Designed miniproteins, single chains, continued (2). Designs and how they scored, part 59

Each design is a single chain, and the fold is of that chain. pLDDT is the mean over its residues in the fold that is shown.

## One batch from the design tools (miniprotein)

Design m6168
Fold by ESMFold2-Fast:
Structure m6168 (fold): chain A 104 residues (1-104)
Amino acid sequence: AKELLEKGKEAFRKGDLEEAIRYYEEAIKADPKNAEAWIYLGEVYRALGRLEEALEYYRKAAEIGDKKTKALALYLAAEVEEALGRHEEAEKLREEARKLEEEL
């Protein structure tokens, strides 16, 4: 699981977005509850400019992640909502993430 995430991150660093997607998909197959893999998949789709798909992956990570990972996923989803011009939705996600961090 962690090794697949590291390989995916390395592929992403090299600009091999398709290879990064394959590693993250393999990580998700091995553990569908690995919220980090969903976050990294969202980051690749964000890099591709596929913002709605990135948002769906960040939402998935927020649903299944622990408190810390959920807070991160909500902040990343808020950034995508801002990029889509949905400022009120972005602020709601940031407020949810802030409240969650107060519980850490």
Scores: mean pLDDT 86

Design m6169
Fold by ESMFold2-Fast:
Structure m6169 (fold): chain A 71 residues (1-71)
Amino acid sequence: LKEETVKLLEKAKEAAKRGDIETARRYLRKALTLASQTDPKMKKLITKAYDALAAGDIEKALKYIDEAIET
C-alpha cells in the first residue's frame, strides 16, 4: 500500500536527519520492497535515495526520499 510505503519513507527521513544511517537504510529497504510491487517511479527514487545514503550523501538521499513521498 502506498500509504504504508510513505510512512516507511518518513521514518527513513527522520533517521537520516539524526545521523542514524543504519536505521534509515533499513526503512528504505522495507519501502523499496513494497514500492517495487506497485510503483516503478517510487521504486526508482527509493533506490536513488538508498544509493545516496550508502555513498554518505545525506542531503541527496533526503531529496530523493522527499521526491518519492510526493510521487
Scores: mean pLDDT 81

Design m6170
Fold by ESMFold2-Fast:
Structure m6170 (fold): chain A 68 residues (1-68)
Amino acid sequence: SVVDELLARLEELAAREPGFRALLEEMRRNTNVDGLVTAARGFADSLLTHRPELAEEARALRALADRA
């Protein structure tokens, strides 16, 4: 599912960036799909603004969230 793909992508990012682990745990506490999609979209937009070295990962995450 798109939700499983979103969670897998967030796990990959958290493995490379320890600070993202806290954000992933926060997103997991939002158990509805709409809430998870909104959080993932906001996170991707923040990542695009503040972490240009992760821009490709951020765009992939946002595209995945937009498919949900």
Scores: mean pLDDT 73

Design m6171
Fold by ESMFold2-Fast:
Structure m6171 (fold): chain A 67 residues (1-67)
Amino acid sequence: SALEEELLKRSKELAEKIAEMLKKELGADSYSVEVIDVNKAIITLKKGEETYTFEVDLSTGEIKLVK
């Protein structure tokens, strides 16, 4: 449905903004974002040879480091 597509678009925009914020705070070189559904995204940050993966609850704003 059109509403479901709009919600996913908003989730992607929110996840990208969170990724940009995490990149700046951690001094990471790059990031990638994978939106799983309207309420969940996975953000991966790369800093040199190190990789950090975060699970983000887009409904609550909770961020968890997976490694």
Scores: mean pLDDT 85

Design m6172
Fold by ESMFold2-Fast:
Structure m6172 (fold): chain A 65 residues (1-65)
Amino acid sequence: MLDAELAEALITMYASALGSDARVEARGDTVVVTFPEVTPIEEELARRARKIAENMGVRLEIRVE
């Protein structure tokens, strides 16, 4: 649980730094990242999120609304 919450915090910091409108939420052992659309900024955030999840052993779910 702590690992998913830490991943949420890190991904949220990257989203803020990139100016992304993505929503980031830790749910149990999974981090959910929801994009309003797919742009180069969202692709960069998705790449960063995948690396964070991989390195921390946290499950990542990416959604596009």
Scores: mean pLDDT 79

Design m6173
Fold by ESMFold2-Fast:
Structure m6173 (fold): chain A 59 residues (1-59)
Amino acid sequence: DPVIRAAGEHLDPEIVALARRYLAGEISLEEAVAELQRRYPHLSREQARRRLLNAIRHL
């Protein structure tokens, strides 16, 4: 997966967008994780959560 492969270099824009929505109070963390899994069904819930939390830490 290009998203997983590039994760160590840059934050994925889709993950960043979900992190921003969470920080703006538009969506809960669990809703953001579920949305990320809809877009990237090959990610486990824990992998999706870790990617999202990493993006939040860098915003």
Scores: mean pLDDT 74

Design m6174
Fold by ESMFold2-Fast:
Formats: structure tokens, sequence, C-alpha cells
Structure m6174 (fold): chain A 93 residues (1-93)
């Protein structure tokens, strides 16, 4: 089910991006917002290229940036990062 794996990957990325951008913007940190956006985009590109190690590294970068910007959102950002990693693993498998 390539279409289902692609939909799950895209949804997980969108959820992490949405919360990560909200965390960065709440902090007034535009550089953090740009970093979250770039990291999520690079994670998607890596997953689609079959590079799971790079995808996981970029997800970790997005999660770390968003958590540093809004530590209160940290648990939810980490959960969404784990979902994106799981979706990337399912996509590559």
Amino acid sequence: AVAAAEAALTEAAHRLLTLGLAAARKAGDEAAAEEVEAAVAEALNAARAGDLEAAEAHVERAVATATAADPAAGPEVRELGERLVAAARAYVA
C-alpha cells in the first residue's frame, strides 16, 4: 500500500510541522521556525529517497529546535516526531 504509506508520511510530517511552527512562533523565534520547516522538508525528502538514517536525523533536528523554542510543548512535539519516524520506517520498508 504505497499510497497509504505516502499519506501517513505526509500527515505525520504536517502534524510535526504545524506544532513545531506554533512553538517557534510563540517564542518569537523566526530562525527556529525556518529551521523546523527545513528539517521537516529534509526528513520527507530523505524518507522518499529511502534514506531512513537521514530522515531520523532531520526529525530529531526539528523536534530539538521546537522543544528548545517552547519546552512546554516538548512532550507533544516528541510524540509527533516519533510518529513521523514510524511513518518513515513504514514508507521505506
Scores: mean pLDDT 87

Design m6175
Fold by ESMFold2-Fast:
Structure m6175 (fold): chain A 73 residues (1-73)
Amino acid sequence: DEIEEEVKEMLPDVTEEQLEEAKKIAEELIEKGYPTNEKILEAIKDLPEKLRKITGYIIMKKLAEEGKMAKRK
């Protein structure tokens, strides 16, 4: 999993539990209809700082791969 490896490179102190939690949250937000950058930031605002960074990265990476993020402003 390339995203998982990239997250571990950016945050070597991330635990497997934190990574799984972040993936779960990211997947849930994406399934709800690919929210805009503003809605993504709002949805993850209440998360702990480390988990917020991981979750935001995963969502942005997946949206960018589908070309949707590049067209959303």
Scores: mean pLDDT 68

Design m6176
Fold by ESMFold2-Fast:
Structure m6176 (fold): chain A 70 residues (1-70)
Amino acid sequence: MSDDELIAEATELENKLSNVKELFDINMDLGAEVLAAVVFKVMGGELTPEQRARIEKLIEEAKKKLEELS
C-alpha cells in the first residue's frame, strides 16, 4: 500500500469519526430537550415557543445528518 493510499484511508476514517461525533452531540442535545419537555408537561406546563423551536431545530438537524449517513 502506498503512503498516499494510507493517508487517504486515515483521512476518510477521521471524517467518519467526526460525523459520528456530530450525530452523538445532536442526539445528546435532543435527548436533553425531550427529557426537559416531558418533565415540564408532566408538571402541567406548556412548551414555550423557544423550547419548541429548539426541539424542531434539533429534529431537522438529526434528520438531515441521518439522511447524509444513509
Scores: mean pLDDT 73

Design m6177
Fold by ESMFold2-Fast:
Structure m6177 (fold): chain A 74 residues (1-74)
Amino acid sequence: MDEKLEEAVKLAREALDRLFDPQTAETIRKRIDEQIAAGDRAGVLALLRNVAESVLDKDPETAQRILELVDELE
């Protein structure tokens, strides 16, 4: 996996674990893993953006870093 994509996925997973209930976090995590397994790079990037936007008010630093990585990967 691209090193920047791996960093963005790691940050998103960490934000999900901290800021979301366990059931919602697991559902979104599975979606990310499924898109990665399918080789759907565009789908992964879209999910990462959605996670970043969802946490922007609670964790703006993590959200901004994910968005920067996603922008560089496009």
Scores: mean pLDDT 82

Design m6178
Fold by ESMFold2-Fast:
Order: sequence, then C-alpha cells, then structure tokens
Structure m6178 (fold): chain A 56 residues (1-56)
Amino acid sequence: VEEAREAVEAGDLEAAERVAEEIRAQLSKAPTEEQMLALMREGAEVVRLIREARER
C-alpha cells in the first residue's frame, strides 16, 4: 500500500499497477482467510489510489 501511494505521488502509475498485480497474485496464494481479507483491503486501497490519480 505505502509503495503504491509513493508511486502515485511520483506520477508513476505503472509502478502502482505492479503493486496491485502483486497483491492480486498473493491473494490467490493466501493460506488463511485472515491473510486473504487483509490482502483484499490492501488491494482495494491501491486500486482506489490509482483511480483517483487518473481522474485528476
């Protein structure tokens, strides 16, 4: 999340998208429901940051 926020602030949307993809990949491998929910929340926040940056 922090890495994606820093990338968005720098204007590097490709780096932010790569963070989102990494979270998505980890989600498919999450061994516990608790870890899955945490990754889903992080992924949603990263997607929101990218979307807001694109609209401005």
Scores: mean pLDDT 76

Design m6179
Fold by ESMFold2-Fast:
Structure m6179 (fold): chain A 107 residues (1-107)
Amino acid sequence: GVSEEQKKEAEKLREEGIKLFSEGKYEEALKKFEEAIKIDPEYAEAWRNLGLVLFALGKYEEALEYFKKAIELDPKYAQAYLGLGRVLDALGKTEEAKEYYKKAEEL
């Protein structure tokens, strides 16, 4: 398992990534979230943030993989189901997206 110090380092990297993402610096944000998951591979929130960055960059297939990883790590993570649904909507898979939105609401 990861130490508490490593978890705090991953959290700081995630917070830096969130700030960069809010500034539209998607490639820089991506690097911060990748660094966070290298330190703490079980950090579901960082995997979800990777999905958001890839979605913003139009890399829908990669975004789906990272949202699915976040759900695998935390099956009750409503925001990861919402992210997955949004990518599916962008791909024209509207009926499939509805099922994930419903699952997010049930959590």
Scores: mean pLDDT 91

Design m6180
Fold by ESMFold2-Fast:
Structure m6180 (fold): chain A 66 residues (1-66)
Amino acid sequence: MTYLVTFKGSVESYIGTVLRLIGDPAVEVEPVGENTYRVTVTGGPEEAEALLAELRSRPDVEVKEL
């Protein structure tokens, strides 16, 4: 599953989340614009659902399925 993730606010508010995603071997992260990342989950659908739920729980994050 692939998601377009846009963070609102300053880098300091979301950098920890981005670094954690980059460190996950089941996740590919590619910067595609200002505060915007293409996130591809290479794991199973359960991992994709968990990540989507986590990202959508943040008020400073916009997530779109690709």
Scores: mean pLDDT 79

Design m6181
Fold by ESMFold2-Fast:
Structure m6181 (fold): chain A 67 residues (1-67)
Amino acid sequence: SEEVKKLEYLRLAMEIALEKWFEIGEDFEKLAEIIKKEMKERGVPEELHEEIVKEVIDWLKKMLELK
């Protein structure tokens, strides 16, 4: 299912965000660049990169209460 693949990609991006967030000094712009690079390296379709990055950044902001 395409929906299942998208959820797996989103999960991957979320795991990268949690791993890298504190390491990079809490920089959302730098985090977005790292997530895009990792997704490209793992073969995630280019068409999904912007959507997944936005979803993960919004999710992280919500978790940190930074809207």
Scores: mean pLDDT 79

Design m6182
Fold by ESMFold2-Fast:
Structure m6182 (fold): chain A 75 residues (1-75)
Amino acid sequence: MHEEAERLVRQAEEYERRGDLEKAARLYLLAGTLYFSAGDNQKAAEMYERAARLYKELGKDLIAKGLLGAAKNLR
């Protein structure tokens, strides 16, 4: 479980470095969901926060706000 989520985080970071913020945000969101399913609420919250930051940069404020709310509920 963690190994797959870690792989997705590495892919998300690569897309973020290339400026593909939409793909990076989607991969961070997916990684967060996998961490949550594995019971790792701290890493899930971290991934949701990273996805929210990128969605905010993309002008998707409603999605970003929702993800920040989800992250807060996991802490």
Scores: mean pLDDT 85

Design m6183
Fold by ESMFold2-Fast:
Structure m6183 (fold): chain A 55 residues (1-55)
Amino acid sequence: MSKEEIIEELVKELAGKSPEERKLVITRKAKELIEEHGYSHDEVSEIARQTAARI
């Protein structure tokens, strides 16, 4: 799955959530991407940054 697809899914999931809920969702997704999909911390940081910019 591309970074853009991940960002789009996260933006949709975070819609209508509080800032605290958004942080929790992003943290859980970051762990999933690293542990299950082999993403690096740098790649996950970039995804989180781009997602936050689109909320």
Scores: mean pLDDT 79

Design m6184
Fold by ESMFold2-Fast:
Order: sequence, then structure tokens, then C-alpha cells
Structure m6184 (fold): chain A 87 residues (1-87)
Amino acid sequence: SEYEKLYKEALKKWAEGKYEEAIELLEKAIEVAKKENADKKTIAKIYYELGELYKLLGKYEKAKEYYKKALEIDPSFKEAEENLKKL
């Protein structure tokens, strides 16, 4: 799937410490995932990972926004809930 290719490239950039590039790729991945009707858990996971990347950049308000988006889609996403409480 097209979103899976974008997602894998984002993870590669994240592993390389290229957080801004990883964010851009994940934002594209979420748009494509929605267009391809990816399941809710996949969409919530990408939102959570955007929150993690913004947190790594010290952009805590953006991180909170994305953790909240993940929880809106998957209220059982414990990692998003725990990370939101720490910010």
C-alpha cells in the first residue's frame, strides 16, 4: 500500500534522527491511509508516532494535539494516554 511505503520511509528517517523529515512523511502517510480506508488502529498509531516525534523536537503542544487525536480514534491506546499525562 502507498501509505505503508511512506510509513516505512518515515521510520527510517526517525531512526536516522531526521525528525522533521519523519514528521512530513508521517503526515503524508496519514492522508494516504485515510484515502485508502486504513483501519482505525493504524491511523491512531500514526497519530501517536507524530506525537512522539513532536515531543522529541520539544514541541509539546503539538505532541499533546497528536496524542489526543490518537485517543479520539482509539480510546484504549494506553501509550498515548500515559504520554499525554506526562506533558
Scores: mean pLDDT 87

Design m6185
Fold by ESMFold2-Fast:
Structure m6185 (fold): chain A 68 residues (1-68)
Amino acid sequence: SSTEEMIAGIEAWLKRHPDSPVREEIEALLAKAKATGDGRLAAEAIKLISEYLKENPEVRKDMKPDPL
């Protein structure tokens, strides 16, 4: 399902960015998404990643294309 794919992508992103300031909030949403299977929670985590990258252009500039 798309939810399982989103969860896997979010986990991969967190593994590459362990010191991100949004990590704790993303991990909380990810845990709820895993427990409930609710894709909306996974989508909210992706939204937080997108906003973090938007606010931190140096990180975005040096990133290779990420499917998230």
Scores: mean pLDDT 73

Design m6186
Fold by ESMFold2-Fast:
Structure m6186 (fold): chain A 86 residues (1-86)
Amino acid sequence: SAIEEAKKYVKLGLEYLRKGDYEKALEYFLKAAELAPGSPVAVQALRLAGIVYAQLGKYEEARRLFEKALELDPDNEGARALLEEV
């Protein structure tokens, strides 16, 4: 399913993030969000992509992704907390 594939992309993005490959991490997190739009895995992927943008000093892009995650899940405390930080 699209959700199963999106979960695989999130895991792959996390592996690249651990290796310090922020460009590849972003690529896979954004692919995951696009593959399963509106799903819990898309919310997770948007949050993770926002965290990577923040680590790169791209705070405007990070804010935009955290706001999108909150639009999909208004009760997402993780996305809300991250939005406060940027």
Scores: mean pLDDT 86

Design m6187
Fold by ESMFold2-Fast:
Structure m6187 (fold): chain A 68 residues (1-68)
Amino acid sequence: PSQEEIDREVREALILIQIAITKLYIERHPDDPRVPEIEELVKKAEEALKSGNLDEAERYARQAGRLG
């Protein structure tokens, strides 16, 4: 595999880890009034990952993580 392919897989893995941590926060803090906003940001991060837009996915995942 190319270095670009390896770098992409690493970035995707880190984004998925961040999303997983944020989802765990939501499960453990369902009464947090920010949960709907955090869930929307997670959804946007996942949609960006599906479309291959890693920059957008990282941005949304970081925003969700900052709230939780």
Scores: mean pLDDT 85

Design m6188
Fold by ESMFold2-Fast:
Structure m6188 (fold): chain A 98 residues (1-98)
Amino acid sequence: MEKEKALEYAEKAIEFLEKALEYVRSGDFNKAKEYMKKAIEYLKKAASLSDSVEAQRHLAEAIKYVKEAIENPETAIDYLEKALEHVRKALELIRKEL
């Protein structure tokens, strides 16, 4: 039950991070920042509902990288790609818990 919500929130975070990455690439950092903030909100929700310590660790790393992307616009793409990698790893771990 909680793991299903964790999965949904992690998937929403991926959606928002992909939108943020799209806006960074197009030069609209203000829009990217809005989506980065939404992603952090959903990553926190996913982490709070996950039973996996490994998944929680990956979600925490993703939050850290998104915060770095917000503070460092020139390197935001690299940080967002790292964040996406960690969220996808967390998603795999949450799914494996069944």
Scores: mean pLDDT 85

Design m6189
Fold by ESMFold2-Fast:
Structure m6189 (fold): chain A 82 residues (1-82)
Amino acid sequence: MLKLSDEEIKEIERAFSKFDLDGDGVIEGRELFRVDSLLKTPISEFFARADKDGDGKIDFDEFLEEVSKLSREELKKLLKEL
């Protein structure tokens, strides 16, 4: 398992806030779809895996759990694309 540092967690929180377009603490898939359709990034697949219920909503805990499954190199790539 990837052991996240306090600095990495803060960067993940900042990244989550960028995708939380409504500021409600939840990322909705339709909001992310608009960003992904412009950028063509692999971020959409990452969020699809984080959405465990398939309801199109991802909270911070679900986001953090999926991030913890990434390697450090994959995490750095994700954060750079954000």
Scores: mean pLDDT 65

Design m6190
Fold by ESMFold2-Fast:
Structure m6190 (fold): chain A 63 residues (1-63)
Amino acid sequence: SPESLEARKQKELAEAETEIDALENLSEAEKEVLKQQAREAVEKRLGDASNVVGVAAIKEALA
């Protein structure tokens, strides 16, 4: 469901933020860039998951 995908997105972003904030050798500016990249990576990953879910729904309709 769309609700579960949004929940996973929020959870993965929160996890990435925690991990990035735990890095001691990075400046605040570098951490902000990594957080932006993590956001984009999560969007791409969930986009692929949406396509996979669409294909699964089509396979179920054909069965």
Scores: mean pLDDT 68

Design m6191
Fold by ESMFold2-Fast:
Structure m6191 (fold): chain A 74 residues (1-74)
Amino acid sequence: EEELRQLILEQLKKAKEMVEEALKKGLISEEEAEEILKLLEEAERALKAGDWAAALEALEEASRLIERAGEKAR
């Protein structure tokens, strides 16, 4: 189970870096970046607490916001 936890933590780290990079390049708004980062932080907290279901739910919501931001931000 620890292997899966580590994999999700690595994905969270990469997602945060991608969001920050997109914000610096002007591909998403600051408000959109803050919402996504908040969800990623919630996922990380849930994962550290051992709540896999909550962590995955927050990650899925963050992924949906990233998709929407990518389509809307032009």
Scores: mean pLDDT 76

Design m6192
Fold by ESMFold2-Fast:
Order: sequence, then C-alpha cells, then structure tokens
Structure m6192 (fold): chain A 91 residues (1-91)
Amino acid sequence: MVEKAKELLRELAGAVARAANAETDIDSQVELTLHLIALVVGAKYVTEENLEEDVRIARRTAEVLESHGFTDAAEVARKAAEEIEKLLKES
C-alpha cells in the first residue's frame, strides 16, 4: 500500500515538474513549484495513517494544474487520487 502510494505521488511530482518547466508565467511557475515541493515531501513521508491526506493533496494538485491549462497533468493527478483512495478502501 505505502509503496504504491509513494510511486503514484512520485509520478504525479514528475508531471507537475514538467508543467512548471513548460510554464512561462512566473507567478504560475512559482505556484506549480510550491505544489511540486509539497508532493515530493508528501511522497517521502507516506504512511498508512496519512493516505487520506495524500488523496486530498493529489485532488488539489489536479485543480491547480487544470486552472493553469495543464489538462493532461491534471488527469495524472486525478488518477493518482483515485488509485490512492482505492488503496485506502482495500486496507
């Protein structure tokens, strides 16, 4: 469970990093970079007790990516949230 959640968050962090590098607006790039930092820290400290928080982080990341027009990266974030939520239900 924890290992799979870490993998999903690392994949999402990669998608956010690519979005931040493609962004030309400095304010948007800063916002995406702050989200990237939160995801990298989250992925390092995943436990069974905090998986609900990881679902919330992934869903919020999808909203931020979508608001900046990174629809493909937002879909990665939505899928990560769904998969982590599934892991929660399967204990």
Scores: mean pLDDT 79

Design m6193
Fold by ESMFold2-Fast:
Structure m6193 (fold): chain A 71 residues (1-71)
Amino acid sequence: SAEELLEEGKKALKAGDYEKAIELYRKTVEQGSDELKAEAYINLSQAYNAQGKHEESRKYALKAAELRKKL
């Protein structure tokens, strides 16, 4: 489920496996509700920031904020 993908992504992020976390969060965005997509976008932002990819991090933070305005 999208919820399981999100949880596995969080586990990968905590383990420092940023590439795996990003892939799992992207799958969460593809399958999840708008609520789960917003959370996945925040987690994508965190994963990209941890990789030093600050532009991508900002992009996903903005996507999360825009989704949350509609929830």
Scores: mean pLDDT 85

Design m6194
Fold by ESMFold2-Fast:
Structure m6194 (fold): chain A 63 residues (1-63)
Amino acid sequence: ARERALELLREALEKADRNASPEERIAALEELARRLEELGALELAELERESVETVRAAMEERD
């Protein structure tokens, strides 16, 4: 049940994120990480935070 809820949440956020700017993508990934923490999925939350860092690094290389 919880695993399915996490998959649905992630899929919904990824679907919304595909049309977003890098800044909006970071915000969506941060929200996903926060929701994963609320659900007790700390390892998955950490992976999403690493994704945020990757996007931020790519933005800095462009600037």
Scores: mean pLDDT 68

Design m6195
Fold by ESMFold2-Fast:
Structure m6195 (fold): chain A 82 residues (1-82)
Amino acid sequence: SAEAYFNRGNAYFNLGRYEEAILDYNEAIELKPDFAEAYYNRGLAYEKLGRYELAILDYEEALRLKPDFVEARNELERLKKE
């Protein structure tokens, strides 16, 4: 399920295994394209890898899917000030 990939991605993220986390978030998004939290967490993983443009795109998509997603908005505002 999308949630199973998302949960395993979160486990990889917590271990600092950001590339493996991204692969699992990709699978979660493929199975559930409106999964705002998966976009947000993939954006966080992209930031950890220095992939800022990809992080911005993911935070924008998370906020598009969930306009009240305060955490995604805060990360976008932080990155766009640079």
Scores: mean pLDDT 90

Design m6196
Fold by ESMFold2-Fast:
Structure m6196 (fold): chain A 79 residues (1-79)
Amino acid sequence: SYVEETIERLRRTAEEFERLGLETGDRGFLEEAERLRRAAEELEELARTLPEEEKEKLRERAEELLREIEELRRRAGVP
């Protein structure tokens, strides 16, 4: 599902940013990694708790998060 794919991408990006932060000593990467991890947890919780009529909102939220991931990766120089 699109939501599951977005959650997975959030977690992968968080892992990558954590690695970058540890390798470079840049606290900004570590802070972004933690933020992305929390976003993945929040999206998972929403997917479990929101009623079927709110499925459209779940999709919109996932799309917003995916765009944020792409922008963050681009700014960090990560492919």
Scores: mean pLDDT 82

Design m6197
Fold by ESMFold2-Fast:
Structure m6197 (fold): chain A 73 residues (1-73)
Amino acid sequence: MEKANEYLEKGKKAYDLGNLDEAVKYFEQAIKYDPNNYEAYYLLGKAYRAMGDEQTAREYIKKAIELKKKKES
């Protein structure tokens, strides 16, 4: 959906600027509009890792890998 891509791009821009809290919010919105968006889960994991939350980061990255495998099928 257009909304998922819009939030994903806003999240990427926020992440690149170092606005990690804003990036997290946008990636969560992307997931809300497209729950199978593995890229949004992966980037959300990267944002949590950058904030020092390694446990939460690993959980989201694992979810991204699972969704990506399903999409590749």
Scores: mean pLDDT 83

Design m6198
Fold by ESMFold2-Fast:
Order: sequence, then C-alpha cells, then structure tokens
Structure m6198 (fold): chain A 85 residues (1-85)
Amino acid sequence: KRIAIVVGDAAAVAAAIAAATGLPVGVADSWLEAVEEALKLKEDGIVALSGTLEEAREAARMLRQLGHEVAVVDGADLAGAVAAV
C-alpha cells in the first residue's frame, strides 16, 4: 500500500490532514510506532510522526522492505503528504 510519513507536530498534522481529506491518519512518537501505525492502516494512508527526518527515513526503509510504497514528507508540506498516497 501507499504510505506517507509526515514529520512534525504529529497531533496537529494528523488533525489537519484528517479534517481536510478524510484519509486514515496514524500518530506516532517514534520510528517504531510509525511502522506499527502504518501497518494498522487498512488502505493507503498517512502516519504523522513527532520526530526527526532520520527517524521517518528509518521507518520508511522498514516499511519498504515489507512491500509498501513510502514517502517521507515535511509537516509543512501537507499537500505533498496527500499527493503521496
């Protein structure tokens, strides 16, 4: 499935994307939680991560090995996050 990992204030990013799009959005405070939340998504969706770009890239690498298409997006670029899924 297609997953976007958005790095920033995870709760604020998740609320903004969910309100604007209706897409399923997971919230994570670590790269391991980001992987777990991404795996809970039934369809294509977004995980908002309170962390660093390096943590998001680590989560993306693990998810890619599991056969998912993953984009890492800055939380300032919400349109880019939506376009990635």
Scores: mean pLDDT 75

Design m6199
Fold by ESMFold2-Fast:
Structure m6199 (fold): chain A 81 residues (1-81)
Amino acid sequence: MKEEIERELALMEEGARFVQEHKDVFDKALESAKDPEERQRLVARYIAMALGAKVEVDPSDSPELRKAVEEYNKRIEELRK
């Protein structure tokens, strides 16, 4: 179905745009990661966001990162409907 492909492309486009707009926030979060496991989780979430997937806020996130993830999830949720 063409509509499904178009929706997926729109989600990926919005995700990539959001990640690009907030690159400084995500780069700072990666630099602040305490261990390789935390950094790997941040990278995985960052990739998921760039692909337009909905992600969860981690309790260890900085207030700036949490705000960015919540803003992202709202945009993605609106596009999925």
Scores: mean pLDDT 78

Design m6200
Fold by ESMFold2-Fast:
Structure m6200 (fold): chain A 58 residues (1-58)
Amino acid sequence: SSAAAEQAKKERMLANVEKAAAEYNLSEEEVQEIKELIEQGKFEEAHRLLVRLVIERS
């Protein structure tokens, strides 16, 4: 169902955020901001913020 697909997408994005936080030393505040966007269903904004932070630390 669409609801199950959305839940799976949230779980996958949250897992990606945790991995990126560990690899690129993201702050707790940065991680929390991205997670809040994901919880609000703002997946595009969450992804853009994550990519920006990763690029800044690469």
Scores: mean pLDDT 83

Design m6201
Fold by ESMFold2-Fast:
Structure m6201 (fold): chain A 62 residues (1-62)
Amino acid sequence: GKTTEAAVEAGNLLQEGKGEEAIEAARKAGEENVARGVELGWKAKETGDPELAEEAVVATNE
Protein backbone atom coordinates (compact mmCIF):
# COMPACT_ATOMS: atom_id res chain seq x y z
CA GLY A 1 0.00 0.00 0.00
CA LYS A 2 0.95 3.67 -0.44
CA THR A 3 1.19 5.92 2.61
CA THR A 4 -0.79 9.11 1.96
CA GLU A 5 -0.99 12.43 3.78
CA ALA A 6 -4.40 11.26 5.05
CA ALA A 7 -2.78 8.20 6.65
CA VAL A 8 -0.17 10.40 8.38
CA GLU A 9 -2.85 12.80 9.65
CA ALA A 10 -4.97 9.89 10.95
CA GLY A 11 -1.90 8.44 12.69
CA ASN A 12 -1.18 11.79 14.38
CA LEU A 13 -4.79 12.07 15.61
CA LEU A 14 -4.59 8.51 16.96
CA GLN A 15 -1.39 9.33 18.88
CA GLU A 16 -3.16 12.38 20.39
CA GLY A 17 -5.93 10.08 21.70
CA LYS A 18 -8.45 11.29 19.09
CA GLY A 19 -9.33 7.85 17.76
CA GLU A 20 -12.80 8.72 16.47
CA GLU A 21 -11.50 11.81 14.63
CA ALA A 22 -8.64 9.74 13.16
CA ILE A 23 -11.08 7.13 11.80
CA GLU A 24 -13.36 9.83 10.34
CA ALA A 25 -10.43 11.67 8.69
CA ALA A 26 -9.24 8.47 6.98
CA ARG A 27 -12.76 7.56 5.79
CA LYS A 28 -13.39 11.10 4.51
CA ALA A 29 -10.21 10.82 2.41
CA GLY A 30 -11.54 7.56 0.87
CA GLU A 31 -8.77 5.49 2.47
CA GLU A 32 -10.84 2.50 3.68
CA ASN A 33 -7.76 0.35 4.42
CA VAL A 34 -6.25 3.17 6.51
CA ALA A 35 -9.60 3.74 8.28
CA ARG A 36 -9.74 0.03 9.19
CA GLY A 37 -6.14 0.12 10.42
CA VAL A 38 -6.82 3.20 12.55
CA GLU A 39 -9.97 1.61 14.02
CA LEU A 40 -8.06 -1.54 15.00
CA GLY A 41 -5.12 0.50 16.33
CA TRP A 42 -7.45 2.58 18.51
CA LYS A 43 -9.09 -0.58 19.89
CA ALA A 44 -5.63 -2.04 20.58
CA LYS A 45 -4.72 1.09 22.58
CA GLU A 46 -7.98 0.92 24.56
CA THR A 47 -7.77 -2.83 25.31
CA GLY A 48 -3.99 -3.42 25.23
CA ASP A 49 -4.57 -6.35 22.83
CA PRO A 50 -1.40 -7.09 20.79
CA GLU A 51 -3.36 -9.10 18.19
CA LEU A 52 -5.46 -6.03 17.34
CA ALA A 53 -2.23 -4.02 16.94
CA GLU A 54 -0.93 -6.60 14.42
CA GLU A 55 -4.26 -6.58 12.53
CA ALA A 56 -4.08 -2.77 12.33
CA VAL A 57 -0.68 -2.95 10.59
CA VAL A 58 -1.94 -5.61 8.14
CA ALA A 59 -5.12 -3.65 7.30
CA THR A 60 -3.17 -0.42 6.68
CA ASN A 61 -0.80 -2.21 4.24
CA GLU A 62 -3.61 -3.79 2.17
Scores: mean pLDDT 70

Design m6202
Fold by ESMFold2-Fast:
Structure m6202 (fold): chain A 62 residues (1-62)
Amino acid sequence: SLISRIAGHDLGVSAATVERQLRALLAERDPERRARLAEEIGRKLGLSPAQVLQAAEALAAE
């Protein structure tokens, strides 16, 4: 998706890897695990956990 491509562009990670991570975040229903996963993804992408959650929700809305 466009979001995955933009999020991954500066860090050398593939768009497919970013999209897979965002979809995993959307599938996680445990609030503590979701928060931890958002922090880990954010660290890798240079985004805040809140920005990661927004990107995942935008992806789900496509």
Scores: mean pLDDT 72

Design m6203
Fold by ESMFold2-Fast:
Structure m6203 (fold): chain A 103 residues (1-103)
Amino acid sequence: ADAVAEEVRAEFQKIHGVPEPSAIERRVANVFGRLAELGVPQEELDRFRELAKKFLENGDVEAWKEFARLAIRLIRGEDVSDKPFKEIAEEFLRLADEAEARR
């Protein structure tokens, strides 16, 4: 039931000290690329970059939730602010996988 949310949290913890990009870093990069393709303004892209730094460098789960919420809103037009972590994580992973498939 919580496997997707647990996978995302585990990947945050694995980012420290790994020489290769983690699965979550790759998914974040794919989503960022998709936002750029949609013509999201540089000012908003810079906000996403700040959020990505907070969770990729410091393991800030709340920064990841904000990143995922904003990305889902801009790409799918859905507001997930009131959804549980699991549903946000599952939607973010689907969105990131779709972005990767477009490359």
Scores: mean pLDDT 70

Design m6204
Fold by ESMFold2-Fast:
Structure m6204 (fold): chain A 81 residues (1-81)
Amino acid sequence: MVEELVKKAEELAREALETYLEGLKEGKGEEGEKKAKELEEEVKKLMEEAYKLGGEEALKKALEAISKVAREYEKELEEAL
């Protein structure tokens, strides 16, 4: 169960960054930001659930997964800006 929550948090974090990038590229930055924020709120909920089920270890796994996604998109964010 914890592993599934971590996976979902990773997927939603990826979708949030992709949504934000698409908004920037299409000149719809405000729309992209709104959608990205909605996805970020879902990621927060998943992280809270992971913490409730597996404590600090589960939270660390979720944070590592999200950090990995952020690193993958660092160059794309630089190029989009």
Scores: mean pLDDT 78

